# Ledger of designs, part 2: designed miniproteins, single chains, continued (6)

Each design is a single chain, and the fold is of that chain. pLDDT is the mean over its residues in the fold that is shown.

## One batch from the design tools (miniprotein)

Design m20037
Fold by ESMFold2-Fast:
Structure m20037 (fold): chain A 60 residues (1-60)
Amino acid sequence: IKLSPAAEAALRALGLDTVEAAQAAVKAAADAGLSQEEIARGLGISRSTVSRLLAAYEST
């Protein structure tokens, strides 16, 4: 996944400084029944970034 520097900075501020940590957090929230928009709002990132992280996790 190619994240923008702004998205990486936002995730790092939340302690999600690795792609794997970000993917795990997004997957856990999705498993809890949160929508991609709700996850994006909670993490302070774009919905497209959430979608990319979730898709990459599902591919693994």
Scores: mean pLDDT 70

Design m20038
Fold by ESMFold2-Fast:
Structure m20038 (fold): chain A 67 residues (1-67)
Amino acid sequence: TDRLRRLGDRSLRRSRATGISARGRAYRLDPSLAQQVGDRAFRQTLDDLQQSGQGRAMRNQLLRLNS
């Protein structure tokens, strides 16, 4: 829980230290965490995933979990 809370804060601040994989994993495991970090950080995560070739599948999963 504490770890996920810190990941959420880092996503919101758009940290470049750990990269996209940690953010995507957090949203995948707990969609409510995406709401906690806010729409802007969530949108940034989707954009990053979309730009990567592999991101299409993960982007679809995140959208399904959030909808």
Scores: mean pLDDT 53

Design m20039
Fold by ESMFold2-Fast:
Structure m20039 (fold): chain A 120 residues (1-120)
Amino acid sequence: SSQEIRDFKLFLFGSVVQIYSRIKLNLLSEEDLKLLELLEPYRDYIIELAKEKLPKVYEKLIELLKSEEKTETFVLLLVGRTLEKLGLDPTNINDIEEAIDLLSKFEEELLEALELLKTR
């Protein structure tokens, strides 16, 4: 529905701002660390798929964060939060692929959110 699309866009905007801020301030939460731990077995696959499905977002993150490691952390946390939002399983490769496919359909909204983040 149009309401569900609006709610998902707002979720993505809030997630982008929160993840970016936490990475820049080096203030990852225990929940963030748990998501990273759960996704670690699929890390390389998730990053490769994100480079393919979200190439403009990935490139913009490299520009803003100026760190491959921080960019990868951002991608994993965004995927992890999307999995939680959808009620999907972070230990299931098919669910991870579904989350990344959905994110790819909102690449323009993700880019807009990142463009609003000022490089200090």
Scores: mean pLDDT 89

Design m20040
Fold by ESMFold2-Fast:
Structure m20040 (fold): chain A 64 residues (1-64)
Amino acid sequence: DDDQRREELIRRGLEYERKGKEAFEKGDYKKAVEYYNKSLELLREAGMTSPESERNLKLAKEKL
């Protein structure tokens, strides 16, 4: 099992999710889009989905 690789992908994905949420709450929609895209890419590689981040990404794009 690539458990260590999967754990690192999840850790990085969640960190970008946190950064995306912070940027979104600050009204920095361009940075929110960048961070949420990176988060979702990393989480997908780990076999995960994030419906909340996907919704927030869509909302951030609508604000651009």
Scores: mean pLDDT 86

Design m20041
Fold by ESMFold2-Fast:
Structure m20041 (fold): chain A 77 residues (1-77)
Amino acid sequence: MEEDIEKAREALEKGDFSKAVEYLKNALEKAQKETDPEKKREIVRKIADLYMELLKKAGQEVDKEVAEESLLETIES
């Protein structure tokens, strides 16, 4: 579970959003099997934080980068 969270973070840093989502799903499934409700809550919070980072990079950061690249391409043409 912690390993899946770490792999998701690594995938996110590499910009591999598909792999990051896969690892987050695996971590979430394992979190549902946790018998300690307090530990489960902490793990779910870590998953949520990484998911928010993924949305920020895929939504806000990627859109900004794509817009900037499109503007540069338009100026050069």
Scores: mean pLDDT 69

Design m20042
Fold by ESMFold2-Fast:
Structure m20042 (fold): chain A 72 residues (1-72)
Amino acid sequence: MSKLVALAVGYAILGIGYELDGDNKKAAEAFLEAGKAAKEAGDLELAKKYAKKALELDPSNEEAKKLLEELE
């Protein structure tokens, strides 16, 4: 995998960890970083999935909303 794809997966795992701990705000932040890394890697479908997950966990996250809008 490229370093950016590995970084995206790493942030996604961190996000899952926070979600299991009940910290939806930190989980959303981790998934947002995963989405940004996936976008930089050129994996737009993966970036959309992570951006949507971040927005589901924190609907008030403007960066996640903006990232999803840029990918749609």
Scores: mean pLDDT 83

Design m20043
Fold by ESMFold2-Fast:
Structure m20043 (fold): chain A 50 residues (1-50)
Amino acid sequence: SRIKEAEEVEKYMKELNIDVVTRRRLVGMVVSGSMTKEQAIKYAEELAKK
């Protein structure tokens, strides 16, 4: 389900130390279906490189 996918993305973003505002935004986009789990993970990984 999208909720489980969003929970997995949130857990991964916490491991990457992504800020709370960005985490909430990406989780919301996955739940709404505006972004896939894979897209959100890739975006979070790019942010973590900086």
Scores: mean pLDDT 82

Design m20044
Fold by ESMFold2-Fast:
Structure m20044 (fold): chain A 71 residues (1-71)
Amino acid sequence: SNNAEYYNKLGEEYYKKGDYGKALKYYGKALEIDPNYAKAYENLGKFYEEVVENPEGAKALYDKAKELKAK
């Protein structure tokens, strides 16, 4: 079973509700299970862009996701 996908989706649901602490917890669990799970890096990039307002941090995470998808 793809448990990384499950935890990433759970993180997305909490992000949608504005519960960023739980969103980050579950994105972290997805990456603990699969460190190459590109979508979790995209979701972290969105958090840095939209919530933290750190465009440099967001870019680093988006670049990581793009690199992982190219393999």
Scores: mean pLDDT 86

Design m20045
Fold by ESMFold2-Fast:
Structure m20045 (fold): chain A 120 residues (1-120)
Amino acid sequence: SEAKEFFERIKKAMENGDLEEVKKLIGEIEQKNPEYLNYKDEEGRTILHIFSENFPNIPDEKLEEAVELFKKMILSGADLSVKNKEGKTPVELLVEGLKKQGREDLAKEVEEFVEEELKR
């Protein structure tokens, strides 16, 4: 499945902290089929879950750019309500990770963005 191929490629790029490759792959998904962002693996994880779980691999100087990419995926139709097997959404994982890294400013920015999107 092409959706599975994109999922696996993004997972590998995120595991390597390769934000430039992730940006390229998300751009390709937007041009081909945005619904590929909602592919779920056997653990119920989407690309947003993989992004949030591997966020600690992103270099500190790229954190703001990574948050903008997360927002772009949501605006492209990524389902932010999906829970993994631990009952956590991608937003809960990302906010928790950002707070643990001392980036309370970015955590608040993500929470405020999601609150506005859920009102639509």
Scores: mean pLDDT 85

Design m20046
Fold by ESMFold2-Fast:
Structure m20046 (fold): chain A 70 residues (1-70)
Amino acid sequence: MEEVRKEVEEVSRLADEVAAKGTPQQAQALHGAVEAAKRYVDEGDTDNARLVIKAARRLIAQVEAEIAAK
């Protein structure tokens, strides 16, 4: 669980950095993914937390690519 919490903190920091460079809609999507991960961690649902963290990391990469293509 602690390792998953550390991963959520890392993804949250990365999402904040990328959200600051993107549109308000991109920021909302990134923050929504991070909040979903935090919710599963708070519920003790480690498996779903890991799945959402993976999805959040993919979303971060997608938004970074969209910003770079602009």
Scores: mean pLDDT 81

Design m20047
Fold by ESMFold2-Fast:
Formats: C-alpha cells, structure tokens, sequence
Structure m20047 (fold): chain A 60 residues (1-60)
C-alpha cells in the first residue's frame, strides 16, 4: 500500500532517532551525510539539500 511520506523536517528527526538506535550514540555534524541518506529512505521525494540544511540545524 501507499504510505504517506513524512515531511522533510520529520524525516530528518526520524533519521536522527534511527541513527541513535543503530549506532548507540547521537549523531554529530560529521554524520550529516548519513542522516540525509536515512531521511531520504523515509521520504525519497524530499530535496537532499533541504534535508542537509535541516540536519545541520538540528545537529548544531
């Protein structure tokens, strides 16, 4: 079935949560590209540059 994709901000927050569950540590600014990749998995239609901007803001 078609599942609604989360908005960009929610996709990034979900990616951060998933990253912490997978690695056992919080992400840092060095992990931005990994967070963007995870967020794109949650919302493939999102702009990668917008996701990167949001990730930088949340990880700053």
Amino acid sequence: GVKPEPPAEEAVRLAIELYEKLTGRPPTLADVDRIVALALRANPSADPEELRRIARELLS
Scores: mean pLDDT 80

Design m20048
Fold by ESMFold2-Fast:
Structure m20048 (fold): chain A 57 residues (1-57)
Amino acid sequence: DEAALRAAEERGQAKVPLNKYMNEIFENPSEELIKEKAKEAGVDPEVFRTSLESALA
């Protein structure tokens, strides 16, 4: 089931190494960089951004 697989993967991806990317984004915060890092981490850019903002405050 594609939906179930996506949900499980998204839950797993929620644990992506955001800390590693936060350092780079903090130095040069750009939407393009966020999208690129989200792609590399294998998560949706929107989810990645929300997680980053939550972690950074």
Scores: mean pLDDT 62

Design m20049
Fold by ESMFold2-Fast:
Structure m20049 (fold): chain A 56 residues (1-56)
Amino acid sequence: SSLVKEISELAKELSKVASEEEVKKVFTQAKGLLARGEYEEAKRLLEEALKKAKEK
């Protein structure tokens, strides 16, 4: 539950700072990770994407 909440918050933050196209690409990758039960990897993917988006 806490991991799912963190992933949801990261996804929301990413949607505020990245383009719709970048958000769509990252969300598609995160959805694949979540479908495999790889919650920590999904969180890391969103954290890295958010970090890169904030650098621009």
Scores: mean pLDDT 81

Design m20051
Fold by ESMFold2-Fast:
Structure m20051 (fold): chain A 80 residues (1-80)
Amino acid sequence: MEELKKKLLEVLEKEEKEAIELLKSLGVSEEKIEEIKKEFEELKKKIESYDGSDPEAFLAELLKKAVEIGKKIAEALKEA
């Protein structure tokens, strides 16, 4: 379980960095970028706090949060 958490966090950190660099390149405001960073930080905390119980429920929660982050990114791009 800890190895899975470590891999998920590494992937998430890489994706966050790439997403933020893309948003900056497209002229998205720092305020919206900080909102998206906060969403990634909340997702990281969910992964870090996972204890190995109910993997299906955990994955559903992660997917829900990922969708919320995607919506934030889409909204930021629409207003850029």
Scores: mean pLDDT 79

Design m20052
Fold by ESMFold2-Fast:
Structure m20052 (fold): chain A 100 residues (1-100)
Amino acid sequence: MKLHIHIDISYSGADEEAKKALKEAAEEVKKHAEELGFELTINISETDEAGEGASVTGGALPRPASDEEHLKLHLTGVTVEQAKALGEALKTWLDALAAA
């Protein structure tokens, strides 16, 4: 089944290495979605720490407010490790959607 998934990621407080890791994680997630037969749109934008949506500071990935194909995340103080963990969490989420 071909599903169109939208992921919007806003971030603040990331250094250059964390920004690079976040973009690389997004590319890996998009490739994984394509391998599962999904169309994926990922938007990554830099914003301030007061951004809208769910904020993540060192810890578990928040659940989306809606169980739809649209996931919005705001990341504060992003590290390279958190960017990689987010990529893995999103791949796991896509696997779960493919199994549904």
Scores: mean pLDDT 68

Design m20053
Fold by ESMFold2-Fast:
Structure m20053 (fold): chain A 89 residues (1-89)
Amino acid sequence: STLYIYYPRNDSIRTGEAPIIQSRDLTDLQDGTTITSLTGSTPFQGQLIDIQPSADGGRTARLQILQGTLQNGDIVQIGNQTFTVQFIR
């Protein structure tokens, strides 16, 4: 499954940023749901906030970055689901 991250730069997202994310497969989420990377050179941890329904039947949220970085193509875990990260503008 794909996690779209709306990110204005062509670079890794970093601590202190709060980009908007979206996926059709995001379901049953609460504010504070943790996201962690399973790949990449730097351990990543974030949490989802401001979770809202999406027109595509999934959800949008803001990704509050707690530590590390994400890169395009990284695999992340949210709850019991895994997603491939794709940056879009």
Scores: mean pLDDT 73

Design m20054
Fold by ESMFold2-Fast:
Structure m20054 (fold): chain A 64 residues (1-64)
Amino acid sequence: AKELLEKGEEALAAGNYEEAARHFEKALELDPENNEARKNLARAYARLGDGERAVEAARAIPNT
């Protein structure tokens, strides 16, 4: 889980938003309650221009 989160963050920083989203999606498959992965997935979707999916990912985070 943590390794996928780190790889996603690296991809996001490099501008590889599709790759970043892929890593964060896998992290959430392993740990559905991972708020960091959800938050970063929302960010990756926003960078891809998918505002609706970004908002939905963020909305699923408890107490956000």
Scores: mean pLDDT 72

Design m20055
Fold by ESMFold2-Fast:
Structure m20055 (fold): chain A 71 residues (1-71)
Amino acid sequence: ARAMLERARRLLAEARAETDPLRAAILLSLARMILSILRLEAEKGLLSEEEKKELRELEAELDALLAERGF
């Protein structure tokens, strides 16, 4: 879980800095996939409360970036 949270965080940071719309879309799609898997793990009780908080924060960042880029 921790490694996936860190990967999602890095992908969102990369997407935020990315100027090419196609590359940004790919990075956001990869982050979305990872966060979707983590959400399923959270529903199964496999994440700590700290990890669930990080997941919610990353999900909010993804939603904001998707809205900003018109996806």
Scores: mean pLDDT 84

Design m20056
Fold by ESMFold2-Fast:
Formats: sequence, C-alpha cells, structure tokens
Structure m20056 (fold): chain A 55 residues (1-55)
Amino acid sequence: SKERERVLRIIGLELRIIGLELQLELNPDMPAAQKAAIQAEIAALRAEIAELEAE
C-alpha cells in the first residue's frame, strides 16, 4: 500500500541518519570538511522525512 511504502521509506531514512550520527560519534577527530558534509546529509535526510510526514 502507499501508506506502507511511505512508512518503510521513513524508517529507512531514520536508520540512515542513525548510521551517520554514529559515524560522527565514533570519529570525533574527523576533518571539519567531512564532518560538515555528514551534518549536511543528516539535515537533508531530516527534511525528506518531514516532507514524507506532511503527505
């Protein structure tokens, strides 16, 4: 169903965010540019979840 597809997509995005946040936590001395890129990706994924939840 469309609702099932939407829920599964949101879960997949949330799991991706968890993985990225864990990567930041495990690599505290990561270069600033790489850290900024990961933070930007997390922000983009959160925005995508918000769009899906608004549907």
Scores: mean pLDDT 87

Design m20057
Fold by ESMFold2-Fast:
Structure m20057 (fold): chain A 86 residues (1-86)
Amino acid sequence: MLEEIVKKLLEKAGLEGEIQNLTEKSAEVIIDGKKLTVTLLGDELHIEGDPEYVKQIAETFNVPFVEYEKFGKKKGYTVVPLSLLE
């Protein structure tokens, strides 16, 4: 279940957030009023949103972090393989 996977991701990263707009393959996470989007694509979680929280997740799992600008706002992006959540 994606909700349990997202909860495990947040717990391992030391983050506390509210999961909302949960579907079979996507969820939004609100942490201190900032948003992350988590999308399950195959065996990978694609995480986009607030650059500080995405960077913390990327550093936790030792995966690459990308910062980009979209519509004048800075965003973070990372990919966490599900194998790292076992």
Scores: mean pLDDT 85

Design m20058
Fold by ESMFold2-Fast:
Structure m20058 (fold): chain A 80 residues (1-80)
Amino acid sequence: SSSEALREIAEAVEEAGKESKTKEELEEKLQEAVESLREKLTNDDGDAIGKAFYEAAEESKTAEETAKLLAEKLLEIADK
């Protein structure tokens, strides 16, 4: 289901945040995770993920902080 795909992306993003030096590197890793699961995601899920990344990046200073906030937002989307 798309909910399971979103949870998998959230987990991948949190791990990517630990390894990413910049928010740009995190965005690249997020795009790779989304592409790997694209068959399980809707267009609405894609838009929601993009908005969640933008909001997380605006609210945080580091890639690791952005990843944690993004993972939380993705889990909220998965629970809807």
Scores: mean pLDDT 82

Design m20059
Fold by ESMFold2-Fast:
Structure m20059 (fold): chain A 58 residues (1-58)
Amino acid sequence: SEEEIEEIAKLLVEKLFSTLSLEEIQEFAKKYFGVELPDDEEEAKEQLLKLVKEYLKK
């Protein structure tokens, strides 16, 4: 379900931000999604969450 995808995506994003620096996460997103995440941590989290949700739906 979409709600389950949302919860899993949130958990994955929070785990990434607790384990890696913003710079490492930006490099990850560029390499695997071809996306430049912003330097603002909250905006980067929101964008990464959308990318992860889209990935999980495929």
Scores: mean pLDDT 82

Design m20060
Fold by ESMFold2-Fast:
Structure m20060 (fold): chain A 61 residues (1-61)
Amino acid sequence: DKVSEIEKMFDEALKKAKELLEKGERRQAISVLGDVISKLTGIDRLTAEVIAATLLRQLEA
């Protein structure tokens, strides 16, 4: 199932981003998650990084 594969890729990127956040590596966390969002959606990297930053802020709140 294509949905399960996309979900797995996103979950792995999110896990990696959370690990980077725990280490204080916020820029790297945004970059990792933004890269996966860009690859999955085809949007530009800048927009993907804005989305990634917003998602990570929600997880910190």
Scores: mean pLDDT 79

Design m20061
Fold by ESMFold2-Fast:
Structure m20061 (fold): chain A 67 residues (1-67)
Amino acid sequence: SSLAEALYEQGKKLLEQGNKEKAARYFLAALSVLDPEAARKVLELINQGNIEEAIKLAEEEIEKALA
């Protein structure tokens, strides 16, 4: 989906700018389009305040879905 790719690109840009919380939200939005089951696990990590793990998991799952 072009929407998922656009959300992922914006998330990566935010991550490069150091805005990890916003990047995690954009990655979650992208993953919700590509893989709703994986997105649920990322959301749980965000809700626990584990932003670094949420970003890592979301990037891995998005890259797998786009491969």
Scores: mean pLDDT 88

Design m20062
Fold by ESMFold2-Fast:
Structure m20062 (fold): chain A 73 residues (1-73)
Amino acid sequence: SVEERLPALVEALSDADPAVRAAAAREIGRLAKTAGASIVEPALPALQAAGRDADPAVRRAAEEAWGELMRHM
């Protein structure tokens, strides 16, 4: 369920591997699109931090995910 996956995705946004962080941001965006933005609200602070990540691919994934959240709020 989303309740089981969301805490793991929030943790993955802080992973050592930028590919893992980018994948986590994309999955949060997908959940916002499929289950609604309200379901991922607990991840918003972590997703905002990912938008400031050192890796440009992570920042892009977070920006895309944020766009999905705003479209489905």
Scores: mean pLDDT 81

Design m20063
Fold by ESMFold2-Fast:
Structure m20063 (fold): chain A 75 residues (1-75)
Amino acid sequence: SAEAEELVKRAERLLKGAEAALEVGRQMNSDIMIAAAEKAIEYAKKALEAAKKGDLETAREYIRQAEEYMDQAGG
């Protein structure tokens, strides 16, 4: 569905953003940023798998979790 495709794209963008935040955290030697970025990667991957399976509600919840951890990671 178009909604599943949108959630896949959102999860993919979150995953790329979280991986970038992890690299920034490592460069800054920030344990807080690293931990938050690693959690954002975990939830973004879970969101991607849920969206691919058509579990839209679960995908939205994992996207929300990934976005919260991205906020904690500073972006």
Scores: mean pLDDT 89

Design m20064
Fold by ESMFold2-Fast:
Structure m20064 (fold): chain A 63 residues (1-63)
Amino acid sequence: GAGARAAAEAARAGPGGPGAASASYEGMKDNQSVFGGRAGAEAAARAGDEASARAALTGMKQG
């Protein structure tokens, strides 16, 4: 049942979705001094909201 819950969360894709933040944060982690790390990751996470929702939907099919 985890896939269904993950899909619901990702479908909402609030500010700083876990999947999106993870992908963007990894790249920005090395440059945290420039943007403040967490703050930059959250801003970049919005650009990846779609990726987070897509991943959750895939899990839904297999969950």
Scores: mean pLDDT 51

Design m20065
Fold by ESMFold2-Fast:
Structure m20065 (fold): chain A 61 residues (1-61)
Amino acid sequence: DPREIAAELARAGASPEEIAEAVKANSTLDQTGLVSDAAAGVLEAGGSAEFALEVARLVAA
């Protein structure tokens, strides 16, 4: 689940690049679902909107 992966890594202090790479490597969702779920996971873990946006940008690339 990309949202759970993003939330766990954000709680562990991972970088946006690390979170994006892990989400992309462990998910079979289309790009739109992947981007939104990764951003939601970061926000659920207490990440800032700016951090969530950077993760979303990297997942979309």
Scores: mean pLDDT 79

Design m20066
Fold by ESMFold2-Fast:
Structure m20066 (fold): chain A 64 residues (1-64)
Amino acid sequence: MTEEIAEEAMKLAEDLGDEETLKLVRRIYQEIKEAREKGDELNAEIYETFLRIHLALLKKEKER
């Protein structure tokens, strides 16, 4: 689920040419993976929320 959200966000950022958002999404996804490996579920949920927000913003930009 999180992987699919990250992949969709990265693809949208690439399609829009938004290199800054692409880098940010990649970093957020990495933080989620690291948090989950450590059993830090709270930080994983926080970063997943950020990822979902960025996906929503990218979808809004695509609709313009």
Scores: mean pLDDT 82

Design m20067
Fold by ESMFold2-Fast:
Structure m20067 (fold): chain A 93 residues (1-93)
Amino acid sequence: MEEEARELFEKGAKAYLEGKYEEAAKLFSKAVELAPDSPLTPLALALRGAALYKLGKYEEAVEDVERALELADPDDPLVPSMQALLEQARKGV
């Protein structure tokens, strides 16, 4: 399960970098469903939130980034970036 979730996460990240935000969001959803307790889950939720933000789905983006921040290590260097994304998504709602 962990290995398959990692593969889905990597495919989602690639889709996101290619601007395929709908595909990225679906792949991250599958990764989280397959391994919800994975160390990658906070990052997968944050990246799904970023993809949803790009798609104009601001309420769903807020929910994902808030959950990512709840699960993330407070010392994670990505926490400030997640907080910035959350602020931008909230302004879109």
Scores: mean pLDDT 82

Design m20068
Fold by ESMFold2-Fast:
Structure m20068 (fold): chain A 95 residues (1-95)
Amino acid sequence: DLERQRALLAEARALLEASPLPEGRKRLWLALLDDLLAYLDRRPELEAEKAALEREIEEEPSLELQRRLLALEIVEDLFRGLLAAVEADVAAARA
């Protein structure tokens, strides 16, 4: 799925660069796509960190570890939502 998501972002970038949108708007959207790509590059690392935290919490629960896990889950959920929005926009542009 990671390769599919990278391909989606590449297609979104190409569509955005070819669009007649104002230059300032294009720069903003391209920067957001770059942020999403950076997240995808780090996702395996973040998933490994989450799994390690979940194991530590099972063995020795602490409020600090639970807060750290929650923060990672919130970031993951936000980026999943943004990726879904990009996928919908690209699909609409293809039609």
Scores: mean pLDDT 80

Design m20069
Fold by ESMFold2-Fast:
Structure m20069 (fold): chain A 58 residues (1-58)
Amino acid sequence: NAQKKADEYEKKADEALASGNTAEAIRYYGQAFVYYLKAGDTEKAEEALRRANELAAA
């Protein structure tokens, strides 16, 4: 359940980024991070957080 939601948010983040909506992409990567943590997927949670931070730093 949480894993599926995290995957959906990651996909939405990728789509937002492709559309030039960087702020939306950051928000969706943040949601993916939260749901990956709830799923116990620490590695994917860290990847999502890293992507959000990279976009925010640009």
Scores: mean pLDDT 85

Design m20070
Fold by ESMFold2-Fast:
Parts: structure tokens; C-alpha cells; sequence
Structure m20070 (fold): chain A 76 residues (1-76)
């Protein structure tokens, strides 16, 4: 989790301070929960929203937002 802590606070801060960011994250989560997006696709969309350019950062973002670190653990 220590490596994730440098990325997680940025996402949390935006969730609290940016209404457009919150709405877009909620839309991504809704599409993921409805099966319209795979975990990878949801991570890619979240990564674009956060400005991530690294696949590792996308996996970390997905893990943090969806409450699982499995995708970030020992993956690339």
C-alpha cells in the first residue's frame, strides 16, 4: 500500500473537490458494475481522467477505486 499512497490521495482529493471528476468516476463505476466496461476498460478510463499514462498507474487506480489491490499486486 505504501507505493499506492502517493497516487491514492490525488484521486481522493479530486473526488472531494471536483464535481465533474466525481460524476465521471461515478459513471465509470456504474458502467463497470453494469458489465458495460471490463475492469481493464474502467481502469483505462479512470487513468485518462486522472492523467495517467502508465499501465501500472491505471492498475493502481483501478485497485484503489474499486476496493481491491489484487490487480496492482505483483502485476507489471
Amino acid sequence: LFGLSSIYPKALKLMKTDEDFRKKVEEILDKYNNGELSLYEAGRELGKLLGYSDEQQLRIGVSVIFGSVVQAVNSL
Scores: mean pLDDT 60

Design m20071
Fold by ESMFold2-Fast:
Structure m20071 (fold): chain A 63 residues (1-63)
Amino acid sequence: MSAEEAKARLEELLAELRAETDPARRRQIAQEMEDLLKASGELSYEDILAFREELAAILREGA
């Protein structure tokens, strides 16, 4: 997966997570994002940090 493809997929998952109200689906999307962030050797540290911060913020709002 290229950096562009990984970033596009993360942005798609982030949008899905923001729109999703089902707790089980939210957890599934969050896990997929975490797995992608761990696997993505192509993303910059700054991009990884930005996506992790966004994910954490959304999860705090849902708690």
Scores: mean pLDDT 78

Design m20072
Fold by ESMFold2-Fast:
Structure m20072 (fold): chain A 59 residues (1-59)
Amino acid sequence: DVEDVYRFLLAKGVPEELAKKVAEFLSKLPKDQRDAILAEIERLTPEEAVEFAKKLLKL
């Protein structure tokens, strides 16, 4: 769960510290919301994915 999301975020270019926080956050959400957010991140560029991740964590 968390490790799979974490590895996906790393592959997408999200920094390690941010990827850990996002993976933990997403793992606590209902599956439908988690899957929708992951699908959104998949279609983003690495730069956009980092900005989106910061917004999710209110950074």
Scores: mean pLDDT 82

Design m20073
Fold by ESMFold2-Fast:
Parts: structure tokens; C-alpha cells; sequence
Structure m20073 (fold): chain A 92 residues (1-92)
């Protein structure tokens, strides 16, 4: 599950580097990232990385709506969720 945390951090960093916006929502054992303002190539790259996590058995859902990419990662521990939330808050 460390791969899921590392991916989420990378997705946040990449979106901010592109001048985009990141929204994080935590519910139960899931973290949902809503990424906006990305180029089509960045959306495709991040979506493929998320699909790769899913192929490795991590629960992942990906939605693309215009220039908005929504990634939901499930099966996260409370410690992993806390790390993700702390990282997100550190960038505000």
C-alpha cells in the first residue's frame, strides 16, 4: 500500500507544478483526488499510472471529465490516510 501513498503524493505534486488545483476527500478507507487544470497528456499519464496500481491489486477508480481527473484509491489504512492528509495540508 506504500505505492498508493507515493502515487497520491506524485499526483498532487505534478498537478501543482502544472499550475492546476488539487482537492482531497477522505471517506472510510478511501482517498479521492480531484485534479483540475492539467493538459491532456498529463491526464493520460496520471490515469495510466493509476490503472497500473489497479493491476497490482490496489482498489482504484479513475474518471476523466473535460480537464478534470478524479482518482479514488481504496483499501487504505488509517496511518496511510493520515500521511496523505498531512501531505496535502502541508502544501496549503
Amino acid sequence: MDAAVDFIKRAIDQTKQEGGTVELEVAGDTATLTLKGLSVSQIIALALQAIGLGLDGIPVEVKIEGDTLTITVGGLTPEQLAEIEQYYQSLQ
Scores: mean pLDDT 83

Design m20074
Fold by ESMFold2-Fast:
Structure m20074 (fold): chain A 55 residues (1-55)
Amino acid sequence: SPVIDELLELMAEGTQNGLSDEEIRARIEAFRARAEAAGLLSPTERRFFDLALSL
């Protein structure tokens, strides 16, 4: 899934660039909102966002 791939890259890039957990979370939430608005979120993609935001 391109959405899941982008989510994983966003998490990896945030960690590699030394972003705080709060900043990474904010970026994940912003990406989720964009993906939702674009109609790209299936139940599978929603599950991955929920898991990412629970960490």
Scores: mean pLDDT 81

